# Designed miniproteins, single chains, continued (2): the designs that were tried, part 20

Each design is a single chain, and the fold is of that chain. pLDDT is the mean over its residues in the fold that is shown.

## One batch from the design tools (miniprotein)

Design m4659
Fold by ESMFold2-Fast:
Structure m4659 (fold): chain A 88 residues (1-88)
Amino acid sequence: EKEELEKELEKLTEEVIELMREQGYSEEEIKEFREEIEKALAEGLPVEELIKGLRAALEAERIKKKYADDPELARAEMKKAHAKLEAE
């Protein structure tokens, strides 16, 4: 259902942005993130593919938050999660 997918996309987008703010991302970086999503939708990227990408981004931000006291470990865990997602 289109409306359900659009609501899920909006919810995931806001969850990623909230974690970005908690991690100290600038408003400029958050604006760029929103613009990338809008551009992808305007270019006809399927909402389901954006949802998959946002879930991956949300997981990366959760890893950053979990390992906030160890940024090097956070980067290593994010690379590992990204590699696993790419291998699918």
Scores: mean pLDDT 74

Design m4660
Fold by ESMFold2-Fast:
Structure m4660 (fold): chain A 71 residues (1-71)
Amino acid sequence: TKAAEGAKEGAERGGNAISLGTGGYQPAVDGGYSKEAAMGAGLGAVIGSNIYGTPEGARDGAELGAKAGEK
């Protein structure tokens, strides 16, 4: 998933909430996700990073957020 991959890249390179949010959102939009799913991916990346404190958590959060945004 492009949103999840972007969130992981953002976490590994910058490791801050803003980088994680944009890393999830932009790749999701570029990958053809809806705006709602892209927003969910960005928010999920930030939440996942805060809960797990790892790039893997940011990736998983972005993926779950994108799916929740799609409903």
Scores: mean pLDDT 67

Design m4661
Fold by ESMFold2-Fast:
Structure m4661 (fold): chain A 94 residues (1-94)
Amino acid sequence: EPVPKEVLEAEFAKQKPKWEATIAELEAKGDYLGAELAKLLKKAAEAVIEGDYETAIEYLEKMKKLLEPYRDDPAYAAALESLDELIEEIKKKI
């Protein structure tokens, strides 16, 4: 079932701090991955605000792909689960 825009924006805002924490940790380790994740998160957020949910999904899937090698790290597992949940909610909208 389609999700209202306001609900989707609220879910994105709810999950965003988890991803930002993951990005900050990667940047602290000197990993270029943190910078790429920050760019993708910003683009995904802008796409959600614009109502371009298909583009938002593309950026979230790119973030997931970058985090997949770290799947077995508990710090990153929660961020990956949050990305999967948000992607499913966006797909219900479109």
Scores: mean pLDDT 73

Design m4662
Fold by ESMFold2-Fast:
Structure m4662 (fold): chain A 67 residues (1-67)
Amino acid sequence: DVDSKFEELMARSSPESQRLLELLHKKMDEIGEKVEKNPNLSIDELREEVVEELKKEVEEELKELLK
């Protein structure tokens, strides 16, 4: 179970890492919602739609983390 492994990783991570992991988990939930709404969505279409948003959010979070 991905959620169980995520919780385990969160529990042992630093506050900064927990922040980043929380962001990733949120994106996974958003992807899940999109798949439920459109189960025939191709992997390529899903990748294109999510990669830009994920990259931007991770980049912003990493800027804060690397201060």
Scores: mean pLDDT 68

Design m4663
Fold by ESMFold2-Fast:
Structure m4663 (fold): chain A 97 residues (1-97)
Amino acid sequence: MEEILKIEEEVIEELKPEAEKAYEETKSEEEKKEKTKKLLLKAVDKFVEKLKDKEFLEELIKKIEEALKEAKETGILSEETIEYAEYFLEKLKEKLK
């Protein structure tokens, strides 16, 4: 649990400057979506590199799936946020092969 949270914080800190710059330079919703997906792919690669144990990656996937199920049931997240989370989850699962 704590190891996953530390890696999450590290990945966020590493990608934050790139995300802020991408957001500042983005003029359209389409461009924002493409840049967000690119950042999510980089996040997947960073999580795979840092979570060397397959069991930690499987635990992260399970937590995201449970969070997405709850978010869909409660409507607490926007459809766009759910789409990004589903994309991230799909790419993480591809790395778990």
Scores: mean pLDDT 75

Design m4664
Fold by ESMFold2-Fast:
Structure m4664 (fold): chain A 94 residues (1-94)
Amino acid sequence: SMEREKKVKEFKEFIEFLLKYGVDLENPEEIEKVKEKSKEPVELAKNYGVKEEDVKEIIELLRKLAEKFKSIGLNDLAEEIEKTVEELKKILEE
């Protein structure tokens, strides 16, 4: 559906923005927002049945983001994102 495609596109754009510009490491509110937002694709896939190709692309983007966060010392945030990746992989196997 168009609504599902829009939400998927908005999420991909959000991750691409973070990959390009990063996060303010000294702003705990921004870090918390990223943590909460990273859970969104699992909810989208469960509730809207996101296309397999879109889920795979989101997994790749999230893996890149987790690697970026590890490289700058945000290990806990990276682990939460990797957890989301594993949940998305399980959805693809169902």
Scores: mean pLDDT 81

Design m4665
Fold by ESMFold2-Fast:
Structure m4665 (fold): chain A 74 residues (1-74)
Amino acid sequence: MPSVAERLNEAMRRVVEAMQARFGPDFPRDSRPLTPEEVEELARLWARELRERLPPEVADAEIARFEETLRTAA
């Protein structure tokens, strides 16, 4: 089975693809902070992808960590 790190990488790839489909092909942008709408959608998609691929305990921990990261990355 793929490692937790490999599952996280696959989840992130799918999230980036979905974000690019909605917000434009240049996502993620290095030159600009994320908008509130981008942050909300990114958090929602990340939570969905992790809950489908990881055990609930691991998914919830990674989701909480990511939400903290998004709060400081804007």
Scores: mean pLDDT 73

Design m4666
Fold by ESMFold2-Fast:
Structure m4666 (fold): chain A 75 residues (1-75)
Amino acid sequence: SGEEFVEEMKKRIEELLEKKRAGEITYRQAVQELSDILREAKERLERGEITEEQYNELKKFVSEALLELDRIVRE
């Protein structure tokens, strides 16, 4: 479901930030994965699998994650 997808992606983003704090991934790798998440979400929106509200919620969460990445380290 759309709700399940959004919850899964938010968890994936939280795990991504944890990996970045642990030094397991680079800033570029983290940004690329966030980009991939948004691309998949956009495709699901275009297929009617998630709502526009769910897509916007995920976009906001990704935006907040990008700000957090900038606070952790600069490349």
Scores: mean pLDDT 85

Design m4667
Fold by ESMFold2-Fast:
Structure m4667 (fold): chain A 64 residues (1-64)
Amino acid sequence: SITSIVAEAIRAIGLLTEAELNPEDKEVIEELRREIERLKASKDPFLQKFGEELEKRLKEIEEK
């Protein structure tokens, strides 16, 4: 449902924001990585693409 998609997106954005603020926090990075993999494994093509975009953002954080 659209509500579930929105909830997943909000959670992922929250984790990304935490990772950007605290790039040294390994637990936050691990949690974000797990959420990205879950999104990429989603049956919803929008969530799959969103997960791919988040993966690119996480890579940029790790390059700092």
Scores: mean pLDDT 80

Design m4668
Fold by ESMFold2-Fast:
Structure m4668 (fold): chain A 82 residues (1-82)
Amino acid sequence: MNLPVSAADQQRALALGRQAVDAVVAGDFDRAEALLTQGVQDLDYGLVMSMLMMTAQERGVSDELRKKLTDLLKKSGVKVSK
């Protein structure tokens, strides 16, 4: 990401990332996918990815769950771009 983003967009992406991480940790992948799909519609994909990965690192989630989050975000991005 080479463009400045607003503090409001960063906070929205961070809040979304936390909710998506919580959903994946709870095994609610449908909720995580819905949250990430909404995020990609409302915010820049790269911003959502960056905040999601930062939140996963902050929460100390496993590499397997981080991969699941990344896969769900990629799926959401493809779904929105169709």
Scores: mean pLDDT 77

Design m4669
Fold by ESMFold2-Fast:
Structure m4669 (fold): chain A 85 residues (1-85)
Amino acid sequence: FDKEKVLELIKKLLEKDTDKDGYIDISTAVEIAKEVGFSDEEISKLIKIMRELDINHDGRVNLLRLAEKLGIEEEARKLLKEYRK
């Protein structure tokens, strides 16, 4: 994955987390990934990662765990702190 695209994805997903509970729907994440410009191949890989993180099969994934799997956990933690201002 391109790091800049992944950062933009996580930023937009944090904006969609209105309840600030740290979770996002897989379907919402796919929609935002398309908006950010992820390719069909990248989206397929993203879905596989999210399904692996969705151990409870409730269709939701933890944003920090997703960012960790995508290699940007530290940047995501900084963004989450910024959105809590």
Scores: mean pLDDT 74

Design m4670
Fold by ESMFold2-Fast:
Structure m4670 (fold): chain A 68 residues (1-68)
Amino acid sequence: SMEELTKKLKEEEADKIYKEAVQRFEKLADHPGAREALERGEKAIKENPEKRYEVAKAMLHLADELEK
């Protein structure tokens, strides 16, 4: 179904975005905000896996803000 395909693609995209955010936070290893963002993101995904895509996008946005 279209809904099932959309869900699968969203899950795959969430994984890609999450990995990118983690890598960017790792580059900011000395930044306290980066560590806190990573920990909060991991907890949010653990508590609500359905929000993985949204959490991953938020983490990526925060990584961009911390890099400024």
Scores: mean pLDDT 78

Design m4671
Fold by ESMFold2-Fast:
Structure m4671 (fold): chain A 94 residues (1-94)
Amino acid sequence: SRLQQNADGIVQFVSELSPEKRALLVRLLRRALRLMEEEGWSVEEAAEAIRAEIEADPRLSESDKEMFYGLVEGFLRLYAEDPELARELLRRIE
């Protein structure tokens, strides 16, 4: 499926990140899932909160922030369409 191809593309891209950047991304994606699944936040509210955390992170360059925005938005779009596939993706990139 196109969703599976998108998920596989994210996994491939993330596998090429430094261990430090991959760990940071995984932490942000887990936080987004907790906000939505445990605290009842909307996808839009979770996206806004994670974007604010990315903006505030002094470890990330401007190009890193753009990349992280794209990856988080791709993940949240995947979650909105297929939450199980999104959870599986998160397990694969850990």
Scores: mean pLDDT 83

Design m4672
Fold by ESMFold2-Fast:
Structure m4672 (fold): chain A 64 residues (1-64)
Amino acid sequence: SSSQRQQVLNQVKSLLVQTQEENTDEALQKAIDTLKKLIEENKDDPRVVSVLQNQLDQLQSLLS
């Protein structure tokens, strides 16, 4: 549903803001783990998965 999609996207925005504020590899790894979990939980919504996968790829690039 659109409400569930918006809730997930808002959760991700909050997570990314918190991760940037903490600015640590530990916070970055926790954000990566959380995004992976959210992708699994929302695998039936390709729009949500696409957005989350893009964010995951961006965060993973920061560790390398």
Scores: mean pLDDT 82

Design m4673
Fold by ESMFold2-Fast:
Structure m4673 (fold): chain A 73 residues (1-73)
Amino acid sequence: SEEELARRLAEEAYARLKELGDQSLRDAYDAFEEAQRTLAADPAAGEAAMREVGRDVAGLLHELGRQIAEELE
């Protein structure tokens, strides 16, 4: 389901953020934490917030991955 896919993406994004330990992703991590808290308290509002944060985090991870690949070769 869409909700299940969003949750899996969220968990993978979290694992990646922990692995990289990148300070530039701290804001995204905090937003993710807030979205998860919202999801627990208000599923409808939390789902919308999680989608937005998930999209932002995915974009950041994609850009970071591309930048790292360019630098490390």
Scores: mean pLDDT 70

Design m4674
Fold by ESMFold2-Fast:
Structure m4674 (fold): chain A 80 residues (1-80)
Amino acid sequence: SLEEILRLGEEFAAKLDDPELAQQVIEETRALAEAVRRGDSAKAVGHVLNILALGIESGKEEEAAEFVRRAIRLTDEAMA
């Protein structure tokens, strides 16, 4: 489950043309996985929203929305 979250973030980062924004997505995804591992729902939501904002900034709104939907599902499963 945490592995799936990290993979999802790597796949999304690979779709970004800006390497700085891609790196920020990777860092936010690692922070998301750590928040999920600790059971910190508030921080997990915050990191998901940060990734959405990075996707919008990158012009990848549709891919960012898909990331958010999948990340929420994986987070819910991992914290159950």
Scores: mean pLDDT 84

Design m4675
Fold by ESMFold2-Fast:
Structure m4675 (fold): chain A 94 residues (1-94)
Amino acid sequence: SELEKLSEALEKLSEESKKAILDALNSLKDEYSNEELHLALLVALSKKLGIELPPEIQELINSLDKEKIEEAAEKLEKMLPESVYEELKKLLEE
């Protein structure tokens, strides 16, 4: 699945890209829960990479605070350097 491929791509990211993601998530940890931030990261990445999130993830977002998760996703999208998205896209395309 696309989500499985994204998970594998995230694991194969350079240490620089992994640090950029971790730093962005940590910068928001006092404003959002871990669950909200993890879902926000998936939303930000899906939007940038053109990946469709599976229905169960969409339902989970809707069962929580969708607006808050989308707000966090917009912040993460702005914080993550373009190189992270380019590296993920390359890993997904092989």
Scores: mean pLDDT 84

Design m4676
Fold by ESMFold2-Fast:
Structure m4676 (fold): chain A 120 residues (1-120)
Amino acid sequence: MELLKEAVETITLAVKKILQQYALLTGDEELAKKLIEEVEELHEKALEALDNNDLEAFKKELEKLLELVRKAAELSKDEKLKKALELVAEFLREMLAGKVPTKEEILELYKEVEKLIEEA
């Protein structure tokens, strides 16, 4: 369960950083704040599900996070931020398919997302 917790913490941090950059590029701070608050709520619910060993509840929260990430990608006009969100979406799809990511895969995702945000 530890790797799933680390993965969700890393994913939600990455998504929040992408949304903060979106706000800086667009000036739409209210939308970014709303989406960040939704990400934080999904993170807390996902951790609660893992603590209760409820993989079905965990999967439902990941599905909601994937929907949010897809919506954010559609809203973003910046190609680097879109690519970062698409990388997060693919990682979430793999987890939803039952893959437990390795620590190396989690760190690689975060590093690639940070690079794309810096280039945006």
Scores: mean pLDDT 87

Design m4677
Fold by ESMFold2-Fast:
Structure m4677 (fold): chain A 94 residues (1-94)
Amino acid sequence: GHVPAELQEILDRVHELLLEDPNMKTIFRVIDKDNDGKISVEELLEYLASLGYPDDGVLDREKLAALLRYLSDPNVLGVSEETRERLRELLATL
């Protein structure tokens, strides 16, 4: 997949938050279909496509914002308030 350079830094921060928070591990495993301990752009795009976003091979600002909104939702199982706050801060930079 393709990620614009300006979004790559935000994506890297999201990846760090998913690895840092043990409560995110369940969601990480849903996205990481290869179970290799890494989330690829391709796995993120496949996950977003399952949520109804276009499968065009590009992780754009809209798709990244949608992912951050989903992960920052208090109804998402296992996400801590501290992690949700950090995800909301990243969403605000988009």
Scores: mean pLDDT 69

Design m4678
Fold by ESMFold2-Fast:
Structure m4678 (fold): chain A 107 residues (1-107)
Amino acid sequence: AKREATLLRLAAELALVLTEEREAVLAALETEEERDAWELIERFVRGEVSEEEVRRWLIERFGLDESTAENVVEVLRLARELLENKSVEELREIVAMSAEELLKLAE
């Protein structure tokens, strides 16, 4: 439903950043916490860490509640799947979709 469409758009936006803006993001990271968070995201999308490891890190280091951590893990999972299966052009199309179009795609 609407939540699934929102998570899919966020995942596509993250996937575009990971492909097109990676070096710019790395140059903009100022704190150790920001660098650690970005490294964890990249390791997850490469399949180097489990969902449970990411969820635990979000709860223990960032103090997120379990529901919020699960939503973040779902976005990361979707972003990894999009990176494996979609071109940059297809990712841009997903980001540009209406809520109704995203709901149909998420079904």
Scores: mean pLDDT 79

Design m4679
Fold by ESMFold2-Fast:
Structure m4679 (fold): chain A 63 residues (1-63)
Amino acid sequence: AKEYIEKAIEYSYKGNHSLSEEYVRKAAEEGASPEQLREAADQSIRYGGFAGFAAAQRALDEM
């Protein structure tokens, strides 16, 4: 979970929003907390905007 959150933030920082989105989904699948997913969403919004937000929101809705 934590490793996937860190990867999601890294890919958002690098501008690869598709990979960032995939790692947010993987974090949710591994049982990341809503708080961890919110942290990833905040970073994705800062760097990736809507695509990062949408991925994190979908993951939260599945929990």
Scores: mean pLDDT 66

Design m4680
Fold by ESMFold2-Fast:
Structure m4680 (fold): chain A 89 residues (1-89)
Amino acid sequence: ARSARQQEGDALVNEVLILARKGDLEGARALVDEFEARYSLEDAVKFLRSVADGLRMLASIEEDPETKEQLLEMADWLEERARELEARL
C-alpha cells in the first residue's frame, strides 16, 4: 500500500503523461510547476524523475518521429530540472 501523498504523486505523473501524449506540453509543464510549488524538494525530485521515466517509456513505443522527439525533449528537461532541485537538497 502507498501513502496518500505517494498515491497523489502517482496520479499526477499519469496526468502529465496523458497531457504530453496529447501534445499539450504547456498543460503538462503547468502541472509539474504546481507539484513543485506544493511539495517538498525531495518529493518534487522523485516526481520529476518518475515523469521523465514514463515519458521515455512512451517514446520507446511511439511510432511517430515528431511525437517521439517531443516526449524525449520533455523527459530531458525534467531530468535537468530534477538535477537542479537535487543539488539544493
Scores: mean pLDDT 77

Design m4681
Fold by ESMFold2-Fast:
Structure m4681 (fold): chain A 80 residues (1-80)
Amino acid sequence: MELAVLQAALGILMGGVYFNLEVMKRNPKNREKFLKELEGDIRVLEEVTKKLEPHDPELAEKGRKFIEEAKEEAERLKKE
């Protein structure tokens, strides 16, 4: 049960991060608000990914790669 919850949480959080990044790209007026939400979601996503590592290392690796790419995009958007 706990593993399935962590797997579901990873998917939901990745979707939320992806959505916030897409909104920030298309709407510069609201970037500060979405950036704060994005930073919070990334922190939770990092914790979920670490908890998944011993149970589902392949999914944890996908999570880590997504986090890295999301952080890079967030930093790019901060410069605009």
Scores: mean pLDDT 80

Design m4682
Fold by ESMFold2-Fast:
Structure m4682 (fold): chain A 94 residues (1-94)
Amino acid sequence: SHPGTALLRYSETGDKKYAEEAYKAFLQGKCLEALPCLKAAVLADPNNAEYWYNLGNVYKALGKKDDAIAAYKRALQLNPNLKDAKLRLEELLK
């Protein structure tokens, strides 16, 4: 689909749905687009555990281990029931 359409839609909302769409775009090979989108999402809603979890996944994929650890810890502070975030954090801790 047209790149301008995705950017326009993200600019119109900053909700959980668009954080998930940014992560989905990352899984489809748009890794650098996902990072600024998720950073904007956590700035707009710093109390949303899912935004922090998705940000951690993007940092992990980029090899930014310390940033990924910080993001996963924040996600777990907001929602301790995010079992996947706990497992990802345990994988990164040595």
Scores: mean pLDDT 72

Design m4683
Fold by ESMFold2-Fast:
Structure m4683 (fold): chain A 85 residues (1-85)
Amino acid sequence: SSEAEQLKKEILEAIRNNDYERFYELLVEAIRKFSPEELIEIGESILEEEPDMDPLMKRTIQNYINMSKVIVKNPQYRNLLDMML
């Protein structure tokens, strides 16, 4: 939880700075470190805190949330998130 909170704060900082390179690096780290269930919670929390973020960043987060929801229902598709890296 503390590690997820720290990563969420770093992603929010990248969003606020429109730092695309740092944003994508942090998303890759999140996908490798957290479960699909944790990724959904982190992603939804980020969307709640920065609803007016850059549209491409917002769409990227929404896509990872949706993919994570698919994997939660269908664990055989775990590699789907890895393919987005």
Scores: mean pLDDT 84

Design m4684
Fold by ESMFold2-Fast:
Structure m4684 (fold): chain A 86 residues (1-86)
Amino acid sequence: MLKPASEEAIKEAEELREELKEVQKRADEAIAKSKDKELVRKIVALLVAAEIHLVAARSSEEDAEESLRAARELIEEAKKLVEELE
């Protein structure tokens, strides 16, 4: 049976979710001004993948560490690409 995520994992997921929201806001503004369709597509894919991993981290203790790591890496990559658009 799947165990719910630990309090520590849930807290980290919530902190990463706030970072993700900030990156999403910046991405929306940058995307509206960009003509680079492929870069826009890549940013959107990274943001969606990060959100999926954050949901997984909160839903299962077994996958929490790996999902939190993946979410952090995806958020940082999205941040970097958004900076390229800005």
Scores: mean pLDDT 78

Design m4685
Fold by ESMFold2-Fast:
Structure m4685 (fold): chain A 77 residues (1-77)
Amino acid sequence: SKEEIKQRVLELGYRMGRLLKELRELSHDDSPEAKAKREQIQKELGRIAKELVELSKELDPDEFRRAYLEGTLRGLE
């Protein structure tokens, strides 16, 4: 359903925001552990972006944009 797709976009947007926040927090850490974590985050961001592109085909552009922004802003908090 459209509602399930919107909820999935919100969930993925939230995860995107949380990962971007974590990536920012790791930006000043040059340890091998931080580098490995940044690689893991980049891979997960790529996976999320791919799914969001597919989901964007199933919603009106404005509905997708609102759900994505709502999710990502909440994730960045």
Scores: mean pLDDT 88

Design m4686
Fold by ESMFold2-Fast:
Structure m4686 (fold): chain A 105 residues (1-105)
Amino acid sequence: SEVEEIVKKMMDEILNIPDAEEGEKLYEETKKEIKEKNPKMTDDEFNGMVEGFRYAHRLKELIEKKGEEETLELLEKRLELIEKKYGKEAAKLAKKVVEEALEKL
């Protein structure tokens, strides 16, 4: 939960940074902080959570532009890609993040 709050704050900040290099620096600094506070968290699990918050931040805009049904179909496809790239536990973390964001809409 504290880890989720740290990652959410990082993603909120990255989306307001126009410079990709500065955004990458914030990502690396946040990853280091998470590893220090939760050393059992894998890089894959961290990346799954990051991808979850990235999608969650765009949920409102996606629903407005594409509708809820198409947005949920795009989410399922994204979760499949996360599972292939980072593994099943990473995909579960991403899904949890997005589902919590949907409940708050």
Scores: mean pLDDT 78

Design m4687
Fold by ESMFold2-Fast:
Structure m4687 (fold): chain A 89 residues (1-89)
Amino acid sequence: MSEEEIRRLAEEFVEEALKLNPGLKLTDAQRERMLEVAEAILRQKNRPPISPEAILAAVLDNPDASLEEIVKTAIEYGLGLKDISKYLN
């Protein structure tokens, strides 16, 4: 994928997560972090199955964590290793 395509898909992931959770308000920093996490995951050659909600949950779980730590957490939510329901409306 091109960098432009990765950026577009990351933005789509963030918008979809927010659309599925209309009661959630994100700070600009949280939204930017979600974009960074989505882009990092999309750059992986063997991309694990992830959902927009998994990325949202990982950012909300620890917004001050490193990018690598949040990516790992998003993958764990995507694989069902962590309960995502606490962040759903």
Scores: mean pLDDT 72

Design m4688
Fold by ESMFold2-Fast:
Structure m4688 (fold): chain A 101 residues (1-101)
Amino acid sequence: IEEKLKEVKELIEKAVEFFSKVFEVDEKYLEEILETAEFLLKLALEDEELSKKPINQLILASVLLAIELVTGIKVSKEVRESLSVSDEVYERLKKLYEEAT
């Protein structure tokens, strides 16, 4: 899991930068969003069901949920689905976060 997190770290960083610009997130939240997204991806990779999903979907779900958790900006279901992030994946990841914190 940690080796896979290292491999995808650059992808997470790029996704955080891209979506933070899209949702007009204040630069002061970027570090917390990145740390939260990395934690969420770790939870997804340790979950039996989510770990079977495509890694790019898990990265996007983790970044979008991290933005919601840190800033309160809610990404609509339609936007998430357009990025191939299913509501099922997003809600399950959110539940895992609530159980872990």
Scores: mean pLDDT 80

Design m4689
Fold by ESMFold2-Fast:
Structure m4689 (fold): chain A 78 residues (1-78)
Amino acid sequence: MEEAEELFVKATQATVAGNKDEARKLYEKALEIAEKEDPNSPLVYSARAAIAWLDGRYDEAAELLKKAEQIMKEKGLI
């Protein structure tokens, strides 16, 4: 879990810095690791949402974020 979370944080930092291509690769790596550990993890949906946002698919990103929020509520994380 820590490795996927660390990659997600690095991807977010790359996004803020304007390094879109690097951010996308880091989000994809975080997604692959998170999905193998727990495919129902909110991190899986958050990473998919970030990739969709970077690709300009804002409506899809919003739906994926809602899914992540729903899973977090079901697990009592928020």
Scores: mean pLDDT 81

Design m4690
Fold by ESMFold2-Fast:
Structure m4690 (fold): chain A 71 residues (1-71)
Amino acid sequence: SQAALEQLRKRLHDAFDQQVTEMSKQVMDQYRQQVAEQPDRALEIMLEKFVELVHQIGELEQARVQELKAA
């Protein structure tokens, strides 16, 4: 039903937002730790961590879209 699909979308969206927030915190913590160890590589570390974060978010989005299509 339409109501069931709307509830599914909301649950998947809330789960996605929570996971993205948690991933972002983890990536920022890793960045801060690595920059403290190698401050001269701060920009390089930042770029590497941003690429990792974007890739992980992309995988989560693909999983979310697949669940919505299966519903």
Scores: mean pLDDT 82

Design m4691
Fold by ESMFold2-Fast:
Structure m4691 (fold): chain A 62 residues (1-62)
Amino acid sequence: MRGVLVYTESARDQAQALAQRIEQLSGMEVELVPSSLTGEELLNLAKEIAEKTGIPAMAVEA
């Protein structure tokens, strides 16, 4: 099973740490996707990925 973390460049380290923790706790493969979007636009991108692919997606911002 796969998961996706969409993150702002300023939150790269937080996104990487969260991905590693999710993989350790769940065994889920996590894909990190950098984005220039922030706030609600970043959340909407995560929702679109989840809806179009059926893969769980989450937004990470600093």
Scores: mean pLDDT 79

Design m4692
Fold by ESMFold2-Fast:
Structure m4692 (fold): chain A 84 residues (1-84)
Amino acid sequence: MATVNIVGRTSKERAEELKAKLNQDPNASASVDSDGRLGAKIDVTPEEALEIAEELKKDPNAKATVDPKGNVTAFYDGLTEEKL
């Protein structure tokens, strides 16, 4: 098995979408606070972990890394908008 760890802040709406998607998997646990900070862990196959990483990489505010064991770590920079 591989583990996917997702941590970061994004818009509240986006965080809720990701939480809902991850909670569809019985091996996933995800939480979002009132500020849109997402924390999630999911135990999956290495192939599923890569699929999740690829989806997260499509978000311009996300950074995802895959280790040699197939574990994924992803960080959301938490920008609600791309404004300064």
Scores: mean pLDDT 67

